# Ledger of designs, part 56: designed miniproteins, single chains

Each design is a single chain, and the fold is of that chain. pLDDT is the mean over its residues in the fold that is shown.

## One batch from the design tools (miniprotein)

Design m2068
Fold by ESMFold2-Fast:
Formats: structure tokens, C-alpha cells, sequence
Structure m2068 (fold): chain A 107 residues (1-107)
């Protein structure tokens, strides 16, 4: 499937299985909500492949700090890190970013 191809590409780029799955889940959620097109999803994948795992570690640390301040579960830190990255890259708006953080936290 396309989802399995994306996970494989992220693993080959040096990302953890947990982050690869989190990326696919977040992109699927964004597409289901109509917030991004398939073309924007492909751009997001291209951007994260070009980013280093160290760059994503920065977003993961930022997501963890914000989660602690806001009382959000640490189980979703990888998904929250993906949201931080997508917002920083301009793929999603500030309003979409805030809404999705709240929705992920309610799982």
C-alpha cells in the first residue's frame, strides 16, 4: 500500500518505526479532514525525508515540553512532533495545528 511505501521510505531515511507510523497516521488524519491534498501529503513526505532525524528530535523535544505544560499524554509525542514539523514547514495552519493536537490528545 502507499502507507507501507511511505513507512519504508522513512525507515530508509533513518527514522524510527514509531515516527514513521506517527507520520502516516497524522497525514491520513489531515487528508480525512480535508486539510491537505494528496499533493501536499507527497510534499510533506519529501520534506521529512530531506530533514534529518536530528531535526525531528528537536521537534520531538519541543512537543514533549509542550505536552508536559498542557498535560497531554506522552504516548502521542511522535505524532505531536510530526505536527510541530508540518506547522514549521507551512503545510498546516496554526489553527489546524492546535485542533489536531487536541484531537490526538483525546485518543
Amino acid sequence: SKEEEWKRRLLEAGYSPELAEAFVRVIKLLKEKGYISEEQAEKALDLIERASPVELDFYRALALMRAHIEGLPEEYVDELAVLEFLYSAGIISKEQYKELREEIAKR
Scores: mean pLDDT 82

Design m2069
Fold by ESMFold2-Fast:
Structure m2069 (fold): chain A 78 residues (1-78)
Amino acid sequence: MAKEMGEKMLEQAREVEAQREALEAELRARYGEEGARLALEAVELLREAGEAFAAGNVEEALELLRRARELFEQANAL
């Protein structure tokens, strides 16, 4: 059972890696190289905000959402 669980985790990791590469390419095309970096940081904050909402930590989630918005605004300003 532990072995099967490990195989599933490896498959998910490979899918996440492929999705990350595709996302990076799209962001680079949309915002340029510097803007893509800021947008990727914003996406990471959105992920953390989603986790905070799921945990019931609404205040932390709202703070993370505000920071993500600031980074997207910076990316669009480049």
Scores: mean pLDDT 73

Design m2070
Fold by ESMFold2-Fast:
Structure m2070 (fold): chain A 67 residues (1-67)
Amino acid sequence: HMEVLAKYEVGDLVLFLLSVEGDRATIEAISKEEYDQALAEGKKPVGKVFEVSKSLTWEEMLEIAKK
C-alpha cells in the first residue's frame, strides 16, 4: 500500500522515508525483529511514524526514533 522513498537499516531498527514536504520528512521506524516477523507472516510491517527535519542525517533520525 504505502510507497517508500528510501530505507535505512541500522542496529536493531529499520527506518523508512515515507514522504517529504517542504523542510519536513515523515519517517517510519520499526524494530528489525517486528519487521522480520511481519515479513515472515506475509503482513505489511507497521512501525512508529514521526516527522523530522529534512536536513537531519539518518543517524540523527535514529536517535529521535529511539526516544
Scores: mean pLDDT 72

Design m2071
Fold by ESMFold2-Fast:
Structure m2071 (fold): chain A 63 residues (1-63)
Amino acid sequence: SSSLRKKRQELVEQTLKKIEELEKQIEQALKEGNLEEAEKLKKERYELANQASDEIQKLAIEE
């Protein structure tokens, strides 16, 4: 349906924007030599990507 397709597209766009923001924060942490913060942010990025992937897949099945 058009509504599920739009919701999926918006979720993808929002997720990619958040991932990009996390990537910039990871780069900054690495530049500052803060390896612990960089690893924490990498884990957050990984978890966000996995959660978004699951939600997108559920929307695809429902359609």
Scores: mean pLDDT 80

Design m2072
Fold by ESMFold2-Fast:
Structure m2072 (fold): chain A 80 residues (1-80)
Amino acid sequence: MKEAEELLKKGEEYEKKGNLEEAARAYREAGELYEKLKKYEEAAKAYAKAAELYAKLGNSEKALEYAEKATEAYLKSRSA
């Protein structure tokens, strides 16, 4: 739990500094950890942030990949 929260904070710090590649990586890793913890709502939010940053970086394939993961996590958060 704390590790995923720390990665979210690092992502926010990198994003504020304009280090978009490092921010995207931190949000991606946070999403992966939240998903392993079955905290699907938090995973969806982290993946959505990663997707947004990959899109800004021009990495359309990763942007789509993490947008899909965000949607999947969101659906799992709403279903038993």
Scores: mean pLDDT 84

Design m2073
Fold by ESMFold2-Fast:
Structure m2073 (fold): chain A 56 residues (1-56)
Amino acid sequence: MLERLLAGAEIVRLMKEGRLDEAAELARQLGLSEEAVRAAHEGNTERFERLWLEEL
């Protein structure tokens, strides 16, 4: 649980830095949904955070 929470925070940080491809790849490696991966790739931080919390 804690490791996944920290990884989600890292994905949000990457998105805020404009490192969208890296954020999307990390989301994929964590086994998040295709929608969460897409939100990360699009830089949609609000949508990603909502989906990530639902998938914890």
Scores: mean pLDDT 79

Design m2074
Fold by ESMFold2-Fast:
Structure m2074 (fold): chain A 63 residues (1-63)
Amino acid sequence: ARAEALRLHDEGAARLAAGDLEGAVRAFSAALALDPDFETARLLLAEALRRLGRDEEAARVLA
């Protein structure tokens, strides 16, 4: 679980750096499903959502 969450987080970070915002959202969401306390994944998910213009969803993730 923890190792899988970290792998998904790393995939999300790579996709975010490449400009694949939808792919980043999917990867970070999957990481959080496995580790809800994964703060870095939550913060980066919110950033990816903001860049997609999904501001309401980004605010909800950070709540």
Scores: mean pLDDT 83

Design m2075
Fold by ESMFold2-Fast:
Structure m2075 (fold): chain A 63 residues (1-63)
Amino acid sequence: SHLDQGKALFAQKRYEEAVEQYRAALAEDPRNAEAALLLIMALQELGRDEEAQAVGREFAAVM
């Protein structure tokens, strides 16, 4: 799954690629809290804090 691929990339510190996989997982299931959390964490590792906050707001809107 995209989520499992993202986790493997994150473990390798390949954060940009992990972001792409987590975004794909969240696009398939917008209510997937694990995908949203892991995407936020990967974006924070990259210093993309504004995007991390946007993900949190978008996820809150679909719950």
Scores: mean pLDDT 88

Design m2076
Fold by ESMFold2-Fast:
Structure m2076 (fold): chain A 61 residues (1-61)
Amino acid sequence: MEEAERLAEKAVEALKAGDFETAERLGLKAAELFREAGDYEGIRRASERLAKALEELEKEK
């Protein structure tokens, strides 16, 4: 759980830094860990977090 959450956080940071490739890779890895643990809600949160971060970048300067 914590490892998947850490990867999701790093994915958001990479996205904000403009490193979309790293953000996607880390996000997918986090989602896989959540799925293996049976944490479907974790998968949803990770995906939503990345999508919202990308949308927020477009709204902000």
Scores: mean pLDDT 74

Design m2077
Fold by ESMFold2-Fast:
Structure m2077 (fold): chain A 69 residues (1-69)
Amino acid sequence: MVEKAEELFKKAQELLKQSDEYARQGDIDKAKEYAEEAKRLLDEARRLLIEAGVPEEEVDRRVDEISRG
């Protein structure tokens, strides 16, 4: 379960980078689409880690780091 959450975090991070790149190019619609998909994956990964017994505070900190990086 943790391994699946790790894969989701990695994919979400890539989608956030693509979203940021589209925003810089002026493609706001694609930037929003990629950001929304990344948020969905981060939400799923967060749920999986909490269900696996990882403290919610630690999960939230990691999600914040990925979202801000």
Scores: mean pLDDT 81

Design m2078
Fold by ESMFold2-Fast:
Structure m2078 (fold): chain A 83 residues (1-83)
Amino acid sequence: DMVKKGEEAAKEIEELVYKAVKAKAAGDNKKAAEYLLKAAELAEKNKEALTALLVSLGYSREEAEKAVDALVEQLRKEAEKLA
């Protein structure tokens, strides 16, 4: 089930972003960057599953794919600023 795989990926990405926020708040920019890069890699690897999840939530496929691509780019840019 691609939707369920997307839900699992989204939850893991959310946990990694939360860990990055906590690391940054503690002044550990290197660890924050590592968590953000891992989140970006998971989003990219699971793009089809995340797209399927977003489509199940009422987004068009085009909107969903653009949203996943934007998420990956944003996570990588934030990591680059910290590393």
Scores: mean pLDDT 89

Design m2079
Fold by ESMFold2-Fast:
Parts: C-alpha cells; sequence; structure tokens
Structure m2079 (fold): chain A 55 residues (1-55)
C-alpha cells in the first residue's frame, strides 16, 4: 500500500533532491504545487525513511 504525503517549503532548486530520495525509496512525485509544496506517493513502510532523509 502507498501513502500520499505533502512536503512543505521545497524551493525549485531542492526538487531534484526530493525526487532522488523519493525514487530511491520506491515512490514517485505526484505534483509540484505553486506554493513550494510537493505531493509525493511512497510505500507506507518507507514514509518515515523518506521524511527522515528530507529533514
Amino acid sequence: MTEKVTIKNVPPWKLGRVEKVVTENGGRILKWNADDTVTIEVPKDKVDEVLKKLS
């Protein structure tokens, strides 16, 4: 099962980092929002790992 998570305060120059971490954990980027937030979808068991790496 997958979970949708919104990451806040992602300026355009950090998008590559977010994409790399999400992809390495079996997820995908669903949407980059105009308010510098990024909506991602990752396996539920990988949510904590992705958030830890992006903190």
Scores: mean pLDDT 78

Design m2080
Fold by ESMFold2-Fast:
Structure m2080 (fold): chain A 91 residues (1-91)
Amino acid sequence: ARELLEEAKRLLEEAKKALEEGKPEEAAELAFEAIKLAAKALGDATRYAGEVLRAIGIILDGELEGKPEKAAKELIKLAEEVIREAEEVLE
């Protein structure tokens, strides 16, 4: 569980860097992976499914609107939220 959370944090930092470098698609992919790992660390299948579906919704909305930077920012925000919740559960 802790190893999943550490990897999620690492991917989140890489996602933030990719966004700062003007690479929103790479940032979105990294943030989505961070969300999946952090959600797995929560140990709740229903919560995992909910967070993954929420992330997919952000990705689809970004594709439909043609706004990859907006989608990347929203995915990074969601990853930060799920990581914080996983940290609280593992404390």
Scores: mean pLDDT 82

Design m2081
Fold by ESMFold2-Fast:
Structure m2081 (fold): chain A 76 residues (1-76)
Amino acid sequence: AIPEAKRQKELKAAEAYKKAIELDPNNAEAWKQLGNALFGLERYDEAIEAYKQALELDPNNKEAAADLKRALLMQA
């Protein structure tokens, strides 16, 4: 179970990063942070998509690559 305070924090973060991406879809950092918030919400399918977008924009981002691998393992 996700603590309510953490769930509210991650939901607010995800909403903020979605708005940032609407304004600038090429913001690799916003995509990575959206993935992190979705991962914290245990929404692994959506987190995987966000991390893939971050890596498409910045292929050398080792943190996003590691986070993508973790999210994929949660799906398997």
Scores: mean pLDDT 85

Design m2082
Fold by ESMFold2-Fast:
Structure m2082 (fold): chain A 80 residues (1-80)
Amino acid sequence: MELSPREARVLLALAELQRLSGRPAVSARELAKYLGVSQSTVSRTLRRLAAKGLVARERVGRTTLYSLTPAGRAAVEALR
């Protein structure tokens, strides 16, 4: 599966934030702050990653959280 540089960076950042926080899922706002980019850019990239089956999206109240799928985890390992 071919990832754009932005998709690869967002996927790696998601894995890093999960590792650093010890949490299974993170918000687009947290990813945007970590990467120093706009939340809209991160949200669009996460939607593309979800369409590829690499990221799972879960709505918890008013917040949408994102986590790596098994395929997403494999993609992260291949990028290292």
Scores: mean pLDDT 81

Design m2083
Fold by ESMFold2-Fast:
Structure m2083 (fold): chain A 81 residues (1-81)
Amino acid sequence: ALEEAERLYQLGVEYFHQGDLKRAAELLSRSRDLALQAGDLATASGALYQLSLVYEKAGDNEKAEKAREQAERLRRLAEAQ
């Protein structure tokens, strides 16, 4: 599960850089879900941060802000471990 979450994160970031926002969002969302199931808060935070950038580029500022807030919360929890 953990290795799969990291692979999906990398693939999602690659699609984001290619401008494929739909595939980027799908892969980053799956990475987030698997990372959370595995207790990997660092990968989950990273996926949420990238997802916030995808939503911002797509013009969905509300989803971008919510994802950014969740990413920051998980980042702080990961640093506390």
Scores: mean pLDDT 87

Design m2084
Fold by ESMFold2-Fast:
Structure m2084 (fold): chain A 80 residues (1-80)
Amino acid sequence: MSEEEKRLVEKARRDFEELKKYVEEHKDDPNLPEELEKAAEVAEGLAEKLEEEGYDEAAKVLREIAKELRELAKELKEKL
């Protein structure tokens, strides 16, 4: 990977870890599932853009993050 792509991957992973901690602290927030779904859409859009620019590895990481964000949103919506 280029140095630029490495920085993108590192930032994405770090930001996601911070977001996971935020979710744990705010899991009772009724708006959180919607915000996570929105974040997943943004991550997916960024992945498409990065893939077009040739940053395939960074795009893959963002798609994985988007998938995990959608899974977290589903878990939070469940009242079971």
Scores: mean pLDDT 81

Design m2085
Fold by ESMFold2-Fast:
Structure m2085 (fold): chain A 95 residues (1-95)
Amino acid sequence: MLKKEAEEAKKKGEELEKEGKYKEAGLQYSQAGNNYYKIGDYEKALEMYEKAKKLFEKAGSKDVADAYDNLAVVYEKLGDKEKAEEYRKKAEELK
């Protein structure tokens, strides 16, 4: 079920991005990343969180801090402790 929900959220994010709704698109990609993370697809979760980060940056949204936290968690799962710490520090700097 979560895989289908992730795919649907990704498609909705793509549509919103085409409409220039960058914050709303970022939220959909974050939701897709969360669902990929829950099923253990950390590579796809990383891809979705990177996309959400870029969209939140374009929108000037404070939600970019949540994207940094999500990237930190996913990098830890992938064994990249150095990048995980880097993104945690970036999230803290925005608080």
Scores: mean pLDDT 86

Design m2086
Fold by ESMFold2-Fast:
Structure m2086 (fold): chain A 65 residues (1-65)
Amino acid sequence: MLSIEELLDLALKGMEPVYSKEQLEKIREKVLKRLEELKKKGIEPSLLEFRELAQEIVEEIEKEE
């Protein structure tokens, strides 16, 4: 089974043609920080919850001008 970190890496590779390296780095950092916060609270996100979190972060980056 793929770890959440491995899923994140695969998702970011798929986004490379659309987003700049700087945007991808910011997305990775924000997702990892959110995952770390959840782990500290004893919450293990499901694959679905992880996808929703990643989508939320991407939308946040896209709204930044």
Scores: mean pLDDT 74

Design m2087
Fold by ESMFold2-Fast:
Structure m2087 (fold): chain A 65 residues (1-65)
Amino acid sequence: GVGGVKRVAIALAVNKAMEVYKKTGDLEEAIKAGIETVRELLKNLSQEDIEEAIEEVKKRVEEAA
């Protein structure tokens, strides 16, 4: 269902962000990459679902850095 797709997209976006952070050392670039990834993966979901996923990606990336 939608919840499963959202969870997988968030995990992939966080992984992408952490890869960018490891290569650049730039947390802002990493967050930007994570947001782009989750937006692309969740294009067909509601705006509310996309916003919630973006917020979760930001939180997890900041906590992991």
Scores: mean pLDDT 84

Design m2088
Fold by ESMFold2-Fast:
Structure m2088 (fold): chain A 75 residues (1-75)
Amino acid sequence: SSRLKELQRKAAQYYTASSINRAGADVNLELAKRAEERGDLELARRFREEAEGNLETARINEEKAAQLEAEAKRL
């Protein structure tokens, strides 16, 4: 059905957004580690905060995707 396809498309979009944010978190954690190795503790803290934000955004998108998948399975 067109509704099933639309729900699946939207869920895929949210999973893609989650994947992008998880990749962003990995980059920010690596940048934090490099800053800490140079003794730049303030920059390391800021990169860790950005990574935490990325992970929270990923979680929210995964939750939305899971809700849409659950709705699709009930059709």
Scores: mean pLDDT 92

Design m2089
Fold by ESMFold2-Fast:
Structure m2089 (fold): chain A 55 residues (1-55)
Amino acid sequence: SKAEEIKERIKELFEEIGKLQEEFDKTTDPLEKGKLAQKILEKQKEMEKLRKELE
């Protein structure tokens, strides 16, 4: 059950990262791009920690 819960959370993070990447691609302002890049990195790190829990 814990593994399934972790997989579901990874899927949610993947979706959130996708939305942030779309915003990043549409953003022209370098400062806003930097903020979005940081949010993406934080979500990616969370996802990697969860993946490590499964492996």
Scores: mean pLDDT 85

Design m2090
Fold by ESMFold2-Fast:
Structure m2090 (fold): chain A 58 residues (1-58)
Amino acid sequence: MAEEKKKRIEELLRKAEETGDEKAIDEAAKLVQELRANGEEVDKKLLDRLVELSKELR
């Protein structure tokens, strides 16, 4: 469900923030892409965090 995917994205972003886990960022990005493909809204704050973390690790 969308709510489960959103929670998973938040968990993955938190993990990436705490540990620098690049795989967690990649997984979060895939989940965002899936939600967007299904026409579901993703919080802009989550998208911004994903972008910033991606820049930090790359």
Scores: mean pLDDT 77

Design m2091
Fold by ESMFold2-Fast:
Structure m2091 (fold): chain A 68 residues (1-68)
Amino acid sequence: REEAIRALREAARLVREGNENGASALLLVASVLDPSLKEAVLAAIKAINAGNLEEAIRIVEAAVRELE
């Protein structure tokens, strides 16, 4: 669970830096580490693909808070 939280936090940082491909990769890693994140990860990746980076960050930050 802690590794999944770390992956989510790093993914949010990459979204803020404009590294969308790196962020999507880390989001997929987080879903493998914690399958309960599957729906949130899918939603965040869809937001990234749609260019809605603020929405992607919001989804990732909400998932981190839910796991804490």
Scores: mean pLDDT 81

Design m2092
Fold by ESMFold2-Fast:
Structure m2092 (fold): chain A 72 residues (1-72)
Amino acid sequence: SEEELLEKYKEIALDESLPPEQRAVATANLAKLAVDSPSREIAEKAEQALREAVEKWGKDFLPLLTKAVHDL
């Protein structure tokens, strides 16, 4: 389900033990879910998780996230 995908992507996006490229791909998938989901609740949760990941990882994360979004 989209809820299960949301929780999985959120877990990966915020996991400090994973490579930053993998966190960026998960965060890009959260961005896609925020834009594409027909569920407003899921879209809003995905946007919140995306913002949390960007805030947690900071400015150096943005180029990785931009590449991951482009590669989707």
Scores: mean pLDDT 87

Design m2093
Fold by ESMFold2-Fast:
Structure m2093 (fold): chain A 99 residues (1-99)
Amino acid sequence: SVRETILRWAEEIRRRAGGDLEEGYRLAEELAREWRERRLRELAENGIELDELELEALERIERALAEALRLALEGRLEEAVELLEKTELEARKEIAEAK
C-alpha cells in the first residue's frame, strides 16, 4: 500500500539521518529522485515508451513523494498518504482523459 511504502522509506530515512531533520529532507528528495530514475529504467527495459504527459506525471509524483516523505518525518503520516494518493489519482485521471 501507499501507507506501507511511505512508512518503510521514512524509517530508512530516519535510520540514515538520525535526528537531523535537514539531512532527512535531503534524503527524502534523493530517494524520490532515485524512485523516478528506477521507474524509468524498468519501463525502458520492458520496452515501454512514455509520452510527454506520462513523463510529466512521473515528475509530479516524484515531487509529491519527496513532500510525503518530509510530512512522514514530521509525524504527519495521514497527510503524507493523502498527498501521494491524491497526486497519483489526478495523474491517472489526466492520462486517461488524454487518451
Scores: mean pLDDT 85

Design m2094
Fold by ESMFold2-Fast:
Structure m2094 (fold): chain A 62 residues (1-62)
Amino acid sequence: KKKFEELLEAIRNKDLEKAKEIIQELLEQGVEKIYIRSIIEFFKPFVGDEWTEPLYEIIEKH
Protein backbone atom coordinates (compact mmCIF):
# COMPACT_ATOMS: atom_id res chain seq x y z
CA LYS A 1 0.00 0.00 0.00
CA LYS A 2 2.37 2.65 -1.40
CA LYS A 3 0.27 5.73 -0.52
CA PHE A 4 -0.07 4.67 3.13
CA GLU A 5 3.73 4.28 3.38
CA GLU A 6 4.20 7.72 1.79
CA LEU A 7 1.78 9.22 4.33
CA LEU A 8 3.72 7.70 7.25
CA GLU A 9 6.97 9.07 5.80
CA ALA A 10 5.44 12.56 5.44
CA ILE A 11 4.29 12.39 9.08
CA ARG A 12 7.78 11.33 10.26
CA ASN A 13 9.32 14.26 8.36
CA LYS A 14 6.55 16.70 9.43
CA ASP A 15 6.05 17.48 5.74
CA LEU A 16 2.60 19.04 5.92
CA GLU A 17 2.30 19.83 2.20
CA LYS A 18 3.18 16.26 1.18
CA ALA A 19 0.76 14.86 3.78
CA LYS A 20 -2.02 17.09 2.37
CA GLU A 21 -1.30 15.85 -1.16
CA ILE A 22 -1.36 12.18 -0.12
CA ILE A 23 -4.61 12.57 1.87
CA GLN A 24 -6.27 14.24 -1.12
CA GLU A 25 -5.17 11.32 -3.33
CA LEU A 26 -6.46 8.75 -0.82
CA LEU A 27 -9.84 10.49 -0.68
CA GLU A 28 -10.02 10.59 -4.49
CA GLN A 29 -9.25 6.84 -4.58
CA GLY A 30 -12.25 6.20 -2.30
CA VAL A 31 -10.48 5.54 0.99
CA GLU A 32 -12.97 6.09 3.84
CA LYS A 33 -12.72 9.48 5.60
CA ILE A 34 -12.98 7.81 9.01
CA TYR A 35 -9.95 5.61 8.26
CA ILE A 36 -7.79 8.60 7.27
CA ARG A 37 -9.01 10.55 10.32
CA SER A 38 -8.06 7.62 12.58
CA ILE A 39 -4.50 7.64 11.20
CA ILE A 40 -4.15 11.41 11.78
CA GLU A 41 -5.67 11.13 15.27
CA PHE A 42 -3.21 8.35 16.15
CA PHE A 43 -0.27 10.66 15.33
CA LYS A 44 -1.77 13.85 16.87
CA PRO A 45 0.13 13.46 20.21
CA PHE A 46 3.45 13.33 18.30
CA VAL A 47 2.94 16.17 15.77
CA GLY A 48 0.47 18.53 17.51
CA ASP A 49 -2.71 20.41 16.59
CA GLU A 50 -1.06 22.88 14.19
CA TRP A 51 -0.07 19.94 11.98
CA THR A 52 -3.33 17.93 12.25
CA GLU A 53 -5.88 20.79 11.91
CA PRO A 54 -5.07 21.51 8.20
CA LEU A 55 -5.36 17.78 7.43
CA TYR A 56 -8.76 17.50 9.14
CA GLU A 57 -9.93 20.48 7.07
CA ILE A 58 -8.99 18.69 3.82
CA ILE A 59 -10.92 15.57 4.87
CA GLU A 60 -14.06 17.51 5.89
CA LYS A 61 -13.98 19.74 2.78
CA HIS A 62 -13.80 16.73 0.47
Scores: mean pLDDT 76

Design m2095
Fold by ESMFold2-Fast:
Structure m2095 (fold): chain A 71 residues (1-71)
Amino acid sequence: MGYRLSPEQVAADLKEMEEALEFAKKRGNEESARIIERQLDNARASTDGFDRDVWAALALATYGIDLAIEK
């Protein structure tokens, strides 16, 4: 249960990762960008359902950089 996503949901998750990667690059945070890029590459290579553990790790990294765009 749970970790198999539809292709549309996988595409949405990939879009969120791409936005997070863009934000990390925009801030010049190469370390965060490298981590996100690695996970994004893995997610793209996996056509099947997205691994929630991978997403949880990415969400943590994204959360850190997202705080920079909030007030």
Scores: mean pLDDT 60

Design m2096
Fold by ESMFold2-Fast:
Structure m2096 (fold): chain A 92 residues (1-92)
Amino acid sequence: MLEKGKKYLDEGKFDEAIKYYEEAIKQNPSAEAYLNLGVAYLKKGDYEKAIEYFEKAISLDPNNKAAWIGLAEAYRLLGDTEKAEEYLQKAK
């Protein structure tokens, strides 16, 4: 049921995707919704917000490999390659 938000991401409408996922989280917080919100912030270039939401996704579902990959990518883009490698290992 998050396909509309994903469509906004695919179209580069990051602010619309963020609003959609924020509303989805207000109704039913889920690891998938937090993951998608993290991806939207990552694509927008807000790496600190992306990290925050990927950590929330992992807190709800530690087996969410996509969230660990997203967290690793955000740290890599911030220049923290050591943390990026550590979190990428957790995605295995």
Scores: mean pLDDT 84

Design m2097
Fold by ESMFold2-Fast:
Structure m2097 (fold): chain A 62 residues (1-62)
Amino acid sequence: SVEEALARLRELVERARTASKEEREALLRQGEALVGEVVDSMSPTQLREAARLLAELRRLVE
């Protein structure tokens, strides 16, 4: 479900904060794939939250 995907995405962000660079890159790819699977079912509010979380993951990789 979308809610489960967003919960997992939040978990990936938190894991990335203490992860190695290589693990952060893997977590970002996992997060992008996860959002991609449910994006067509997301409300505008959920899309903004997913975009915010993915942006946070990208900041942690860069």
Scores: mean pLDDT 85

Design m2098
Fold by ESMFold2-Fast:
Structure m2098 (fold): chain A 66 residues (1-66)
Amino acid sequence: MSEEKQKEATEKLFEELERAEELAKDPALRPLVIEGLRRALEVAKKAGLEEAVEALEAKIRELEAR
């Protein structure tokens, strides 16, 4: 498996998490953001992206606590 491609995917995911945080500030968009992050979490788990899984789980917990 391409280790470089996994690193690239993880970096892009972290960028998307920053955008998700901005969108989640809108209460109307927050449930959709959480749903999107849960879908991304399943993809990250299947791909074995441990750092991405941890980041997604942390962000989902943070948003659900609001």
Scores: mean pLDDT 75

Design m2099
Fold by ESMFold2-Fast:
Structure m2099 (fold): chain A 75 residues (1-75)
Amino acid sequence: MERRRREEERRREIDLIAAKIFGDKAHENFDEILAMSSAEIDKLVDESRRKGEEIYRKRERDTRNTNLLNDLLLS
C-alpha cells in the first residue's frame, strides 16, 4: 500500500515538473507550437515528461548533497 502511494506521488511530481517545462516551452515558442501537428505536440509532451524525471532525480540528489554540505560546513 505505502509503496504504491509513493510511486503515485513520484509520478504526480514528475507530471507537475513536466507540465511546467511544457508550459515554459509553449510560452517561448508559441507560434511554432500552434503550427505543430498533434503527433509533434505529443512528442514534445513526452520529452517534457522525460526532462521532468531527470529534474526530479537531480533535485533528490541536490537535496541530499545540500543537507550533507550543511552538516559538514555548519557542524
Scores: mean pLDDT 68

Design m2100
Fold by ESMFold2-Fast:
Structure m2100 (fold): chain A 89 residues (1-89)
Amino acid sequence: MDPMEYLEKAKKLLEEAKKLLEEGKYEEAIELAEKALEYLEQFEKAISGPEDIPLDKPISREELRELVEKLREEAERIIKEAEEKLKKK
């Protein structure tokens, strides 16, 4: 799989998880956010190689690492918020 496909799938999963969180479907939101983290891990492995990865648009490796970090923080935030909501009756 192209590295950009992992990133795109992670973004779509996070967008869907945010919608589920807003709808009160907390367990489903956690599941999708965790799946997004898996895709972000695959993306990091793909871009941590010794050579540059061809992308649809020019973007630096540093910029990609920052983007992954932001998306990872987003996923962790969704998981924490959903878990807190599930614990509160």
Scores: mean pLDDT 75

Design m2101
Fold by ESMFold2-Fast:
Structure m2101 (fold): chain A 60 residues (1-60)
Amino acid sequence: SEAEEQINLAKFYLNQGKYDLAIKYAQEAIELAKKSDLPEEVREKLIKEAQEILDEALKK
């Protein structure tokens, strides 16, 4: 899904120390997950994962 792609990009940039890009893609992943036609449980898991990446990037 597009949300999963953005989560993967957010993780990639977080691991590279590119925190601004990690924040951008994590936020986009949250919005895409919220707007998706995916089951509620899948949306919640994606939002949680993206939020954890966002929180980690914001600490740096």
Scores: mean pLDDT 85

Design m2102
Fold by ESMFold2-Fast:
Structure m2102 (fold): chain A 78 residues (1-78)
Amino acid sequence: PEERARRIADAARTLLEQGADPDTVASAVRQALLAFGLPADVAQRVADAVRDAALQSTDPDAIGDTVYRVTLDALRAT
């Protein structure tokens, strides 16, 4: 779960560094979690948390840390 969470967080950070908006980053995280077999409702809740973090901060590293934490928690819970 740590490797997958890190990969998703790194991808989200890269998108933010390239100027992606919060909805684009949240959508990418949701699609990655669905591809890993997580239930749609869990993937959506993680995506919502990522979107909220990206709306509250412009720091890709801070948002990436949040993505890692919420993604890791979801992957461990399934």
Scores: mean pLDDT 83

Design m2103
Fold by ESMFold2-Fast:
Structure m2103 (fold): chain A 62 residues (1-62)
Amino acid sequence: LKPGDVVEALKDFEAKSEDELSLKKGEKVIVLEVVGEDYVRVYSSSKDKVGLVPKKYLKPVS
């Protein structure tokens, strides 16, 4: 994953903190930044929100 990538949620993710973004399976978001080894900061156009999501919940859309 890299900034500018469109990625899709592999399963539902529930935010555990204010810094995280909840996603539903199949939701598409844009990667803004890779944060450490486990997280990416994403932008959801449908929600107009930014937040952290674990990389393991996401796949690239090709």
Scores: mean pLDDT 81

Design m2104
Fold by ESMFold2-Fast:
Order: structure tokens, then sequence, then C-alpha cells
Structure m2104 (fold): chain A 85 residues (1-85)
């Protein structure tokens, strides 16, 4: 079992990851939205908007992919902290 999410190498793999990420981000907003700081909520909204754009376009620029990975990593850390509290 791989504990690490490897980066997508194809547009089809990117879309699969983006759809999974969007579902998880929306669930996190619904379950923990009130517990997020305004700054964390802004990051969550940015991540959702970027994920939706990637799905709509079927691709991501290198800058969008880098920002998307950064946002997902930061939000994963924040969610872990909330679940441990």
Amino acid sequence: REPVIHPPTTDAELLTYARIALAELRRAEAEYGAQFSPEERALLREAIALTERIIADGRASPAELARWQELLARLAAGLHALQEA
C-alpha cells in the first residue's frame, strides 16, 4: 500500500484525482467549515475553485498544478489537526 499520492502523469489520471479531491474538499467544508479559521476557509475555497477549473478544462498548467498540490497538502495537514483535536 502506498501512503503517498503520486502526481498524475496523464489528463485522465489528473481528472480522476481532481474529482476525488473535489468530493473530499466539499465534504471537509460541510463537516469542518465552521471550525476553520478565515484564512483556512479561504485556502479551502481556493482549492475547490482550482479543482473545479481543472475538471472543467481537463488539464492544468504547471503553475496551477503546483498551487493545487500545495493547497491540498496544506488542507490535509489542517484536517489532520482538526481530527486530532
Scores: mean pLDDT 76

Design m2105
Fold by ESMFold2-Fast:
Structure m2105 (fold): chain A 75 residues (1-75)
Amino acid sequence: SELIELAERYERTGRVAEELGDNVNAAKSYLLAGKAYKEAGDLEKAKEAYEKALKLAESDPKLKEEAEKLLKEIE
């Protein structure tokens, strides 16, 4: 699945950013991973990715709002 492979790439990018202490870029990468998982129909992994992005987006109000909105859109 191309979407799952894309999501996994964004997760890897997010983990590297986290390890470097770049929480904003990590959050952005996890949001992109969550979007790709959602498109693939993996709502559980999408939710996990969005929750991780939300925690890392603490210092970025716009990114935090986007993560909160995306979490609410998952049924």
Scores: mean pLDDT 88

